# Designs tried in a protein design run: designed miniproteins, single chains. Part 62

Each design is a single chain, and the fold is of that chain. pLDDT is the mean over its residues in the fold that is shown.

## One batch from the design tools (miniprotein)

Design m2142
Fold by ESMFold2-Fast:
Structure m2142 (fold): chain A 79 residues (1-79)
Amino acid sequence: GTTVLRVDADGRLVTLAESPWTEEERAWRERALEELRPLLEPGDTVVTSSAEHGGRRTLLTSVLDAAGVHKGSVLLEEE
């Protein structure tokens, strides 16, 4: 699935757009968000997307600041 989140003025993640996720993909999303939490500032946008390639799942989560500048990414892969 894919989710687009924004960090609000209180530091909370607000969902702007979401496609369907499996329970496993939701767990991976929560892990990626925890790893990126120290980078999150009000006005940031977080984009997280799952993909399958060669039978393996990946989750790429990226943080953009309020000006659209890339701050960081986490890539999680199925072992």
Scores: mean pLDDT 79

Design m2143
Fold by ESMFold2-Fast:
Structure m2143 (fold): chain A 90 residues (1-90)
Amino acid sequence: DLIEEVKRLLERAKKLLEDPESIPTAQLLLAVTKTVLKSIYKKADPEEKKELEKLLKEIDELSEELTRKLEENEDKIVEYYRKRLEERLA
């Protein structure tokens, strides 16, 4: 069930938002999920479209929360990835 797969992906994205260093991963996951849902929406039946519209709205709400968390944690995210890059280059 595709709708259940999407709900599972959204639950994973919510969990990733709990850790600042995971926020970029959550952003990518939501962007991919939204793109997939938009593609499915074009071929969906009217009843399926209503369910997909609810999921798209949930993604938009999570994307707004994610944008706020990115702004709040920008310095921490940059520092985390800077350290990882330095360790890899050393």
Scores: mean pLDDT 78

Design m2144
Fold by ESMFold2-Fast:
Structure m2144 (fold): chain A 69 residues (1-69)
Amino acid sequence: SELERRAIELVKEKAKENGGKLTKDQVIEIAREAGVDVDIVKELLEGFKDELSLETAKNILVLAARKSE
C-alpha cells in the first residue's frame, strides 16, 4: 500500500541518519508523517526498549499501516 511504501522509505532514511537504529519517538513521528495510525504504533511499541533496530521499526510500521487500512 502507499502507507506501507511511505513508512518504509521514511524509516530507512531516519535509520541511515542514526547509524541504523531508531528511538520509539522517531518511529512515532514517522507514523505521523506517513499517515499511519499513531495509537496502533504506540500499542505495538509497548514492551520494546526505546532503541530499536531498523528491521524491528520497519516491521512495526508495516503492521500498523495494514491495521490502519
Scores: mean pLDDT 82

Design m2145
Fold by ESMFold2-Fast:
Structure m2145 (fold): chain A 71 residues (1-71)
Amino acid sequence: MIVIEYKGYKITFSGNEDLTEETAKGIATWAEFVYFASNGKISLEEAFEIGADIEVALGVLSKRPEIKIEK
């Protein structure tokens, strides 16, 4: 389980043994880009799920983690 802070949100990632804090921050970077590019058409949770899917596609993660977003 990895927890990061992102713009006042607590983001919790779970379910992956190969997930590191560095990878979680990489997911957040992708999520920020995707969320910005969407012009508000997707939720922050969807943006983080897409960010995780990018890390899976790049071979950094074996699968999408479980993602929980809290204020």
Scores: mean pLDDT 83

Design m2146
Fold by ESMFold2-Fast:
Structure m2146 (fold): chain A 102 residues (1-102)
Amino acid sequence: MELIENAESDNVMVGDLQVLDIARHPDVEEAVELLRKLTKSKNENVAFTAARLAAKSPDKRLQEVALETSKHKNKSVAKRALELLSKSPNEEIAKKAKELME
């Protein structure tokens, strides 16, 4: 899974581009697995990008992966991801993110 390894790179530009490539992947099940791992990334920019892209997906499975950023080991990253998701144009994701922030 070379896409995951590149997305977790310390090079922010490479990580962001790989997250975009994964989010456009035609296999939803593979995209769910890859984005779920990236939402837990040590690189906070990669984690936020994965959450934003998953939340914009019309697929409910990818939308649920976006909310898993609330489980990030770094509480600051988890809180900022939830704040980002609470502003999502997807009303269901925005509502669930606000509930998780309570």
Scores: mean pLDDT 67

Design m2147
Fold by ESMFold2-Fast:
Structure m2147 (fold): chain A 86 residues (1-86)
Amino acid sequence: LAAVPAGTPLTEEVFETARALAERLAREHGLSERERLLLFQGLLLAMTEGVEAARRRLEEAAAASEDPEVREALLRAERLAVAAAE
């Protein structure tokens, strides 16, 4: 992931980068469509508001999962997304 400073305005390039990364991580972890959308929002938030905000959003997505396996996959994706956003 290209390092993008917090506060970057939402541009087409930022949006596309977050979308592509979310799709890649969702494929690698077998995430549901809803979970992929939450991951995408978290990545977009990391690029516009910072990595801490993204971590909170992705952890919230994991907490929303009822299935322990899905929750673990989201937490793995969260760590990858946070590392990629940094």
Scores: mean pLDDT 67

Design m2148
Fold by ESMFold2-Fast:
Structure m2148 (fold): chain A 97 residues (1-97)
Amino acid sequence: GLSLREQTELLIERIRRLLKELVETKDEAVGDALVNLLKGVVEELRAQGAPQEDIEELEQLIKEIEEAIKNKDYEKVEKLVEEFIEKVREITERLEA
């Protein structure tokens, strides 16, 4: 199977692809798909033993992303999704150490 790092990088690629599609189309269904993917990443990190404080930070970022999508603030969505990606990479590196 894939390592946690390899799985995480594939998920990040999928996140960036959906983000690009959301910004280009402004389709609420694409926004829902993006949020569901982010929630799936959090559940995978929880299953891998990520600390509760890290999980809570990611869950807060998802809530802020959902609100930004609802408000059609796509610049804020892009910023918050990149913050989410950076945090996911940090957590994954610690879990593989």
Scores: mean pLDDT 88

Design m2149
Fold by ESMFold2-Fast:
Structure m2149 (fold): chain A 89 residues (1-89)
Amino acid sequence: APAKNLTVLSVEASAETAESQAIAQEIFSSYVGKTFYGPIELVVTNLEFRFLAELVDRGIVPDAEKINITITLQSGDETYVVNVTLGFK
């Protein structure tokens, strides 16, 4: 995909517990309104690494069964919805 400015519109998460959900949503919400430059696949990969690092820093070790994320990105009039499973696969 071509490189473009992609702004995070929303990040929705599902986690194993209410406590993990609250921590994950706090972290992910901090990225809403931020803009990243690159091809969409690299921007998504960068966001995944950032989310993983911050979750680990808060004492959560995500695996593929614990945290699923839906990221909505916007570039101009285009909207991209990406589903990601955090953790080792």
Scores: mean pLDDT 78

Design m2150
Fold by ESMFold2-Fast:
Structure m2150 (fold): chain A 92 residues (1-92)
Amino acid sequence: SHMRKEKEKKAKALEEAVDKAMQLLLDGNYREAGELVLETAEKFGLEEAKKLAEEGLKYLDKGDIKKAKEKILEAIQVLSSRATQLKVELKK
């Protein structure tokens, strides 16, 4: 099914973005992590993840690293939850 293949590609892209963003965040590359999450959220129409990533980047611009990390992590969690949901749907 074309729709099934699209869901599989979306789930894989979300998981790859989550893994890379988490690695960037752990390595202290907060801006790159936030930008990757924002780009991924925009590409897949994930409005809550987009908002959280934008808030994280704004905190980073203000030098509030703690709040920036918290917001970027919340955005990553939204991407991860969506990937998991798509994988569950693919098993049906």
Scores: mean pLDDT 87

Design m2151
Fold by ESMFold2-Fast:
Structure m2151 (fold): chain A 80 residues (1-80)
Amino acid sequence: SEDEALVERARTAMESLLANPRNKGSRIAVVVHPDGTIEVMGAEAAEGYLARFPEDRVRFASTPEEAAAATRELLAELRA
């Protein structure tokens, strides 16, 4: 499904972020926009983002599996 494609994209984006040593051990933000698009970003980028878009839904994750789970939850909340 489209939602499972977004979940897989979040998992892969998290893997990519964790490949950068600066992001290892950091909390990563998963953001679902009101239009149903998703972004995965490091904590520093997320702080700047949330200052501009405070209504966006955010969860924090430390593993690709947590990012996938967070994405499923946020998409379910958006569609409820």
Scores: mean pLDDT 73

Design m2152
Fold by ESMFold2-Fast:
Structure m2152 (fold): chain A 69 residues (1-69)
Amino acid sequence: MKLSKEEIIKLQEYLKSLGFNHGAPIDGIFDEVFKKGWIEFAKAYNLVVGENDGIINEEEYKKLLEFLN
């Protein structure tokens, strides 16, 4: 996993604000519910998602952080 716990928390909060969190807690853990929400969000917003089920490379992460601002 290339994301830190703090980065995962930011993504969880963002997904929750858009309704992609599916009721999961904001705990900084990359679990199956977070992966589903992340993938659904990435597809909806035409984001590039790395291979292996939601592994994000540095460029993809930077693009997402720009979107969160």
Scores: mean pLDDT 64

Design m2153
Fold by ESMFold2-Fast:
Structure m2153 (fold): chain A 71 residues (1-71)
Amino acid sequence: DILEQLRKLKEEAKKLDGPGSVIVELIEQAIKALENGNYEQAKSLLLQAAELASFYNKELAQKLQNLADQI
């Protein structure tokens, strides 16, 4: 379940020093987009979250990228 995986990654993002709050916000917006059936917006938001996360936690960035690729 993509939504369950996104909720787990949101909790991981909260633990980051620095822009963790921005990454969390992008993931929350992606979850809302998926719930509304806006898959293109959700994918874009997750790719933005992955890009930002790549400067702080490469493993989190890769997980976000992999979920975006499933959409």
Scores: mean pLDDT 84

Design m2154
Fold by ESMFold2-Fast:
Structure m2154 (fold): chain A 92 residues (1-92)
Amino acid sequence: MLRELSEEEREKLKELVKKIIELGDEYGVPGAITTGAVMVMLASLLDGKSLLEAAEEAAEVLAEGAVRAGAISEEEAEEIRERIIEKAKELA
């Protein structure tokens, strides 16, 4: 592993992953896109980025992927992005 997460960082990560999965389910995003967003977040954290930076990258992947797949509108994509970033700020 490129970086070991602290216990506090692991709990924050679990809460953020849960929020991303819940939003993907709520908005009808295909599971492959939600999984991709979670993987991008994990990769960003392992690369030494902050939880907020990792969440912003994950939100972009989820939102853009879901719009491209025709699962959500651009307005819903912005709402999802805001809700993920808000959760990350709450956890930071």
Scores: mean pLDDT 82

Design m2155
Fold by ESMFold2-Fast:
Structure m2155 (fold): chain A 71 residues (1-71)
Amino acid sequence: MDEELVEEARRLAEKAKEAAKKGDVFSASAYVVGLASLLAVAKRDPRVSEEAIREIQRLLDEAAEAVKEAE
């Protein structure tokens, strides 16, 4: 579960950064919202480790910063 959630978070973060780099701020923002929703679900699941939550948060922060820089 942890590995699958972190892998999906990495995928969303990568897509957000790619969209931001291309100037597609709308798609980049949508991926960041998706990643934030994934983090919220992970935080509510007691089976998800604190390490996985921290990694998803780190990926979200990185993606959000890339989108902010593209604006």
Scores: mean pLDDT 82

Design m2156
Fold by ESMFold2-Fast:
Structure m2156 (fold): chain A 80 residues (1-80)
Amino acid sequence: SELLKKAEQDEANGEEYKKKGEELIRKGGSPAEAARHFLEAGHHYTRASIYYQKAGDEEKAKKSWEKAKEVSERLRRVLA
């Protein structure tokens, strides 16, 4: 399914941006730069959730949505 391929790509992109943001925090880098990576991760996870939902994969849609919420909370904490 084209929708599943798009969802999987967005999920992978979200995971990569989350990884970059977490690495910046671990190395004592810029919180603002880390926040931008978490924002990008959230956008990708949200799109993955929508594509999984359209493809009928409710479980993967739910997991991607929870990942989007997780990085949004992480973003809020980094900027606090």
Scores: mean pLDDT 89

Design m2157
Fold by ESMFold2-Fast:
Structure m2157 (fold): chain A 100 residues (1-100)
Amino acid sequence: SARERLLAGLERLLEELEELAKTDPVAAELAALTRRAIEAIRAGDEEALRAELERMTAVAEAYLREHPEEAGDTPLEEALAAHRAHGARLIEAVLAALRA
């Protein structure tokens, strides 16, 4: 099901983030948020899931502001706007998939 594929994807992301978290405190924060998102999905708590996904988007935005080189050739403010728009669309897609 879409829910099972989403959970499998988040569990794989969590494993990758936990490995990075050994040397990166930002990855540790993202791992904690990913774990809470997985718990929210299992509990059927859409409000908690939305909140955790929004926190993940905010952490990624803060990381990009501290590491503007990660935006490559894209101007920082344009990269941040694209990141926010993509995050919002992804959150709505995730919530829609859980209802199907």
Scores: mean pLDDT 79

Design m2158
Fold by ESMFold2-Fast:
Structure m2158 (fold): chain A 68 residues (1-68)
Amino acid sequence: SAVEEYIEKVTEEMIKEAEKAGREDLVKEIKRTKESLLKFVKENPDLPEEVVKALVDKEKEDFLRDLK
């Protein structure tokens, strides 16, 4: 699904940024977040795409704040 592809794309970008920054702790956290988000969308198939994207975008925002 487009939502699952969005989760994978955003979390993979975050993992690469964390790896480049030497933040192994963040790499591990992002991988867990990816699994949780993918599970959540599979368990909630009728959830609006915009709501799922907002959740993913919030995770990215929180990550970028921690990376700074």
Scores: mean pLDDT 82

Design m2159
Fold by ESMFold2-Fast:
Structure m2159 (fold): chain A 90 residues (1-90)
Amino acid sequence: SKIEELKKKAKIEKEILTELFDKAIKYLEENGFFDEAKEVEKLRKEILEELEKMEKAETEEEYEEHYKKVQELVDKAGDIVNKAIEKTPE
């Protein structure tokens, strides 16, 4: 069913996002952006909670609601990381 395929996709996205966030947080900490690293870790926790809700969704509507929240949180984390990169000396 479509919902079973979406749940499998959510599990894969959880693994990919976990690795990307680990790398982003490490970059921030190694470059002295400790406050930004804490904010990104908070967003990562919220993203993981929404991804768990996607994995447990029983309808496509429930899946889409949580997917939209994941996208918003990922965009916020990306903005924090990109602003930190802009402040890093070349």
Scores: mean pLDDT 83

Design m2160
Fold by ESMFold2-Fast:
Structure m2160 (fold): chain A 90 residues (1-90)
Amino acid sequence: SLAAELAEMLMADPSLAERLVREAREALERLKASDDPIEQALVPLMEELLRAAEELREAVLAGDLEAATRAAERLLRLEAEMRRRYAELE
């Protein structure tokens, strides 16, 4: 599973989980600052993606591989949904 591989990688290097949260937060702030209605329509989904990244980071820091894998699965599904919605709106 890609989610399990991601969780294991982040458990080995938790700094990568911190980076995922920072990148998601930066992406959210860019979308919020945009005057493009397509980008504004993605804000709620990006907020969910940031929450999933934060959940993943917390699970990684707690050393909970099962929780980290579940959070990684959610993150990957939200990323796929973001790509799908972006394609539909363009």
Scores: mean pLDDT 85

Design m2161
Fold by ESMFold2-Fast:
Structure m2161 (fold): chain A 99 residues (1-99)
Amino acid sequence: SERARELVERTLALIDQLAELAKQDASDPEVQAQRQALLTELARTQLELAHLGLPQELVDEILAKLEEKAPALEKSTTEELNAAALAAVAPEAERLAAE
């Protein structure tokens, strides 16, 4: 649970950083390099979250942030991040949280 929470907080911070970077000149090679670094870190973090499994409450937090930042994000990136968040839901994690 604590490790999952830390990874969720990292995911939210990375989404915020991507949204801020989207305000910069997309043709700038430095901006492109920073975007790739953020996307790589997001992918790594989401794989760890999928391995751990998340209760629906934490998945909903990620989805809410993605909805908030969607206008600033590339549609394909938003769709991939939404799918990864949904894939991280673990029914067992919700069951353990209820007990």
Scores: mean pLDDT 77

Design m2162
Fold by ESMFold2-Fast:
Structure m2162 (fold): chain A 63 residues (1-63)
Amino acid sequence: VDLEEAARKVAEATGLSFRVALGIVRLLADGFSAEQAAAFAHRMGRVPREVAERAARIAAELL
């Protein structure tokens, strides 16, 4: 799967920046859970928790 294409779809669905969406997708591709990827986006990317959780779930379904 093209990680950049997955990140673009996540960004479009959530309104997050491509950079943040790509970070979430890369964490999932590296074997982190959706919960771990969402927590990282929330803490480091200043993303609201609900949005981070939705983004991680969408990314996991695309991979």
Scores: mean pLDDT 82

Design m2163
Fold by ESMFold2-Fast:
Structure m2163 (fold): chain A 93 residues (1-93)
Amino acid sequence: SRAEQLLELGRLISEGAPQSTIAEKLEELGIASRAEVSAAVAGDREAYARIMTRLTEAALEVAREWVKEGKLDQADVDEAEALLAASKAALAA
């Protein structure tokens, strides 16, 4: 499922998987192109912020479903909403 794919992406990132592996997964999920990932890694803050915003929005959608199913705490949704707000603020700066 999309939720399982997002969890796998999160695991890959937290474990320090190669950039190429993370970029491929982001492209598969429709969150970022390989070119956007390369730009972000090279120090393009706007590319990084766009990727993080899309990723946070995708995670928030999954988190809301899991709260309704009793599988996730409301606190996790609050965390995702805070990350989204921070990403949008970074893009506006």
Scores: mean pLDDT 77

Design m2164
Fold by ESMFold2-Fast:
Structure m2164 (fold): chain A 95 residues (1-95)
Amino acid sequence: LYASGEDLVKAGEGAAQKAKEALENGDWRTAAVYSTAAGLIAVAAEINGHYDAAAKIYRSLAEVEQYGYDLTGDPELKASAERWKKRAEELEKKA
């Protein structure tokens, strides 16, 4: 909450990247932890008016969940990815 938008992007995208790497290694628990962290960082950015930062993190999170869908076929992951992507698009219009 006291971080700059740039710091939040770095933290959120870093968490999303670690979630993707965990999925690639079949570590679903670690993937869930880092995906949750990325989501919380995105929400923190959004609440603090860092709309561009939040949008970037939501897009990275959408990519991770889409990748999870591609690996598992879980329609809930696909729905979640589309929600994050749509939210990012809405925030980009406010930035």
Scores: mean pLDDT 83

Design m2165
Fold by ESMFold2-Fast:
Structure m2165 (fold): chain A 95 residues (1-95)
Amino acid sequence: SAEEKAARFREALAALAAEFAARIPDPQAATSLVRTLEGTAELYASLITTAPRPAAVTAQVLARELAELGRDLGLPPELVAETRARVEAILREIE
């Protein structure tokens, strides 16, 4: 179900956030990354439970919003790119 996909994505992103936060020595950057991934999981849940769309459209919206959130929270571009690639891989396994 959509709710099961949203739950699985949230769990996967929480695990990813823990992995990346452990590698980031700056506590503010680590917090910003966690917030970026939490926002991404919430957006995915909203897109598939309240406004269902084709998988390709959902993936494009998530990629755009993840990049914008990461930039707005002051994450380095290389970290945003790595995070986006990992999130896209997780999304492909769930979809």
Scores: mean pLDDT 78

Design m2166
Fold by ESMFold2-Fast:
Structure m2166 (fold): chain A 75 residues (1-75)
Amino acid sequence: DIVAEITAKEGETLLDIARKLAEKAGIDTSGLSGKEVAEKIKEAGYELLVDGVVENLLTDGVPGLPGSKITLKRK
């Protein structure tokens, strides 16, 4: 089931959006690297999707494509 969804806008990174989605699910990502954020989301029983495709890499500086749907889904 889809828990939360954000449409990427100009200037947002995938990591920025992933943090916001995790926060909506009650997951604190403060001070964590992109890799640690991705691992914490997975450990909590969720998947991060970019336009319906599972995304496992949250590297600093990777821009979100404006208009792409970033979705947090329960496994």
Scores: mean pLDDT 74

Design m2167
Fold by ESMFold2-Fast:
Structure m2167 (fold): chain A 82 residues (1-82)
Amino acid sequence: MEEKQKRIDEALLKNMRDYAQAALENPKAAKTAVRYMASAALAGSPEIKREGARLLQEVAEKLKDNPEAVETAREAIAKLES
């Protein structure tokens, strides 16, 4: 059944949210966490890629004072939307 695909998507979404939280809590790890979010989103379905891009946009907005994290998120969003 399609249940197994939904569980995989849920796991990827959970991982992306966990990395988003890590990026917000540790500015020094923010760039790396954003890269891991992008990697998880790229491995997912089109729905997961859209949710990943949205979450990356949210993280970039909150990390305005961290130009490296913002630039990394912007590049990741562009790749997910391609």
Scores: mean pLDDT 80

Design m2168
Fold by ESMFold2-Fast:
Structure m2168 (fold): chain A 80 residues (1-80)
Amino acid sequence: MLSKEEIEEKLEEVEKHLSEELRKKLRELYEYGLKNGLEELIAREILLMLDFIKENPELFTEEIAEEVLKSLEEKFKEEA
């Protein structure tokens, strides 16, 4: 499993592709995940998001990013 430091490095890589508003939302979800013991879930979702960005950078638009973050928020509510 990835360490907290490794996950944060991956999180920072994802943030480079997000607007300031979505970066704040992603950080809020990350902090929520850590607080509620969802570290494995947040780690998995960050890795999936980063893989998608690397494979399909032109398809990772602001609209797609918003949908991904909404999906992540819903998953956190179901698991918490």
Scores: mean pLDDT 77

Design m2169
Fold by ESMFold2-Fast:
Structure m2169 (fold): chain A 68 residues (1-68)
Amino acid sequence: MEMPTREFLKKYGITDPEVLEKIEAKFPTTEELAKASAQDLVDLGITDPELFNKIVKAIKEAREKLGL
């Protein structure tokens, strides 16, 4: 499924345009986002624990939907 990462993350309450732009620049699709690691998020400068946990949950859901 070629859903943009931005639209997928919005469904999980991640609405900050700068955060969405940074993640989408590295992982433009949900398929690519599903391959992201916790270290990738740290490398992107995502340091807020609540935001970090929301993104990790979104990545897990993306993996489950792709059968990974």
Scores: mean pLDDT 79

Design m2170
Fold by ESMFold2-Fast:
Structure m2170 (fold): chain A 64 residues (1-64)
Amino acid sequence: SSSDIQNRMNSFSSDMNNNISQMQSQYNNETDPRRRRIIQQQIGSQQQTGDNQISFMQSQMNSS
């Protein structure tokens, strides 16, 4: 149902935000520029993937 998908989206968004926040904390505490760059790239990748996943879930609501 659409309400089930909405609940999954809310749960996913909360988990994603917590994960990104933790990665940002790691970035701020990292002293190695190379590792900081990797973390920054992972944050960007996570955000992009998360946005795509939410868009996919929304399309499923429209189709169901």
Scores: mean pLDDT 82

Design m2171
Fold by ESMFold2-Fast:
Structure m2171 (fold): chain A 80 residues (1-80)
Amino acid sequence: MIEIKVVDKEGKVHTFTVDPNMSVEEFLKRLVEEGIISEEEAEKIYKYLKKQGIETVEELYKATSGVIDIKELLKAAENL
């Protein structure tokens, strides 16, 4: 299990304990279920991460040092 922190659009920190082999697509669906991002935002983030070669939560953890800033990630996805 791996611990990953998600900073939402309001600056609130959420901690998730997930399987490092969990797909980024599945992890993003969980963020939608928790109300952190919309389905549209999840699609944008997924396309961006896939283009960066990030397909698993472990790869996402390595790329972000375990802290995902949703605002920063959405901004990066808009500049695709």
Scores: mean pLDDT 86

Design m2172
Fold by ESMFold2-Fast:
Structure m2172 (fold): chain A 96 residues (1-96)
Amino acid sequence: AAERAAEGLEFLAEQLRQASRLFDTPELLRVADMVREAARYARQGDLDGALRLLDRAEELVRQLTRQGRLPPELGRGALDGLAMAKRLVEEAKREQ
């Protein structure tokens, strides 16, 4: 449960880091760092802390997209990934 949530968050963080390099979007590195921090919270059993960080990451992606600092397609992909990650953490909370 918590371990699977942390692994999913780490996978998303790595995908965001790779996308940052591939599409020359350094702003995604900040989002990736927030998702990695959420993974650390999940590993410590602080699933509420993980969810708060994912909510902040989601808001950051929305802000960067509105400012034209993220391509809309890449912003949508990041938001979809964050939504899936949030569901994974919420499922882990229900299994506690």
Scores: mean pLDDT 86

Design m2173
Fold by ESMFold2-Fast:
Structure m2173 (fold): chain A 79 residues (1-79)
Amino acid sequence: ELIQKKKLFLCLQNELNKRLSENNVELDEEKEQKLLKLLQTIVENEINSEDELEQLVLQDINLAPYLKLLRLVLESCNY
């Protein structure tokens, strides 16, 4: 399980970086770290429902604009 969670997190991190780069999205260091922490939380807590994802993202108003991007990242990693 630990190995599977690590592989999943690496997939999510790589997909996030790829999509940000392809769409020319500029993130400051703080927002990037918040998104990475959010992805780690998703993996550690095995969040699989749309409602749980929305609740988690909407807890931080700075991350709310990235909800659609995060959904695409999760889908790309079969999450």
Scores: mean pLDDT 77

Design m2174
Fold by ESMFold2-Fast:
Structure m2174 (fold): chain A 94 residues (1-94)
Amino acid sequence: PLPAIEPVTSSKPQPVTVTATFTIDNPGDTVLVLARVDGKVLGIKTIENTGATVTVTVTVNFSKAQDATVSVEVYLKDGPVYATSKPVKVTSTA
């Protein structure tokens, strides 16, 4: 299953939290979650897959009003990319 990202709008040039939610079908496996903002790696998180919905939060620091594209990639242990989210636009208006 592909990660789903909640859209976010901020009116201030401040850190904005972006939440990505996804489900993995193989419980018990350790997965690597990599977050990209505008193609650049912002954060990496390792989680244990429990076969349930997993929520990962990523903070984007906006210094000015701008649009950013966030995507999340999920890697299984020692394997290729398991799932990649569709890019989601995160808007800052300040």
Scores: mean pLDDT 60

Design m2175
Fold by ESMFold2-Fast:
Structure m2175 (fold): chain A 77 residues (1-77)
Amino acid sequence: GAADYDAALEAARLLGLEAQKALKAGITKTELSAQSLAGAVARGTLEGNIVTGTVTVGKNTFSFRINVESGEIEVTP
């Protein structure tokens, strides 16, 4: 539902902030994770300026792609 999508988007956004910190530290390849206050769990891999991974909200899983430099976030069911 929309609430699960919103929770997934928030978790992806938090993971994007972690990826931004990693890039500023000179890390161009690493595994990352983040959890939203709503309990959505994002796990992804940073490669260059792109993060790809999944967000789990309960039993629902979403895919995400983040461009860390532009700030663009795509979350798909």
Scores: mean pLDDT 84

Design m2176
Fold by ESMFold2-Fast:
Structure m2176 (fold): chain A 68 residues (1-68)
Amino acid sequence: MVKGVLLNPALSPEQRLALARALARHEAARGREKGVDWDETAALIRRALAAWGVPEAEAERLVAEIRA
């Protein structure tokens, strides 16, 4: 679980976003390799990012960026 890292106030917004992006990309790649539907993969990414304290607007942007 990455909750403690992403919620650490010592991390800059840029560092937090970089970690969230790396994690989201990893989950997306794993979903593609397993043949999981994108909608299901996107839901898992959103849920994980929300659990780690990433704002909804940032999570949606990351999902859109990775889908492209």
Scores: mean pLDDT 71

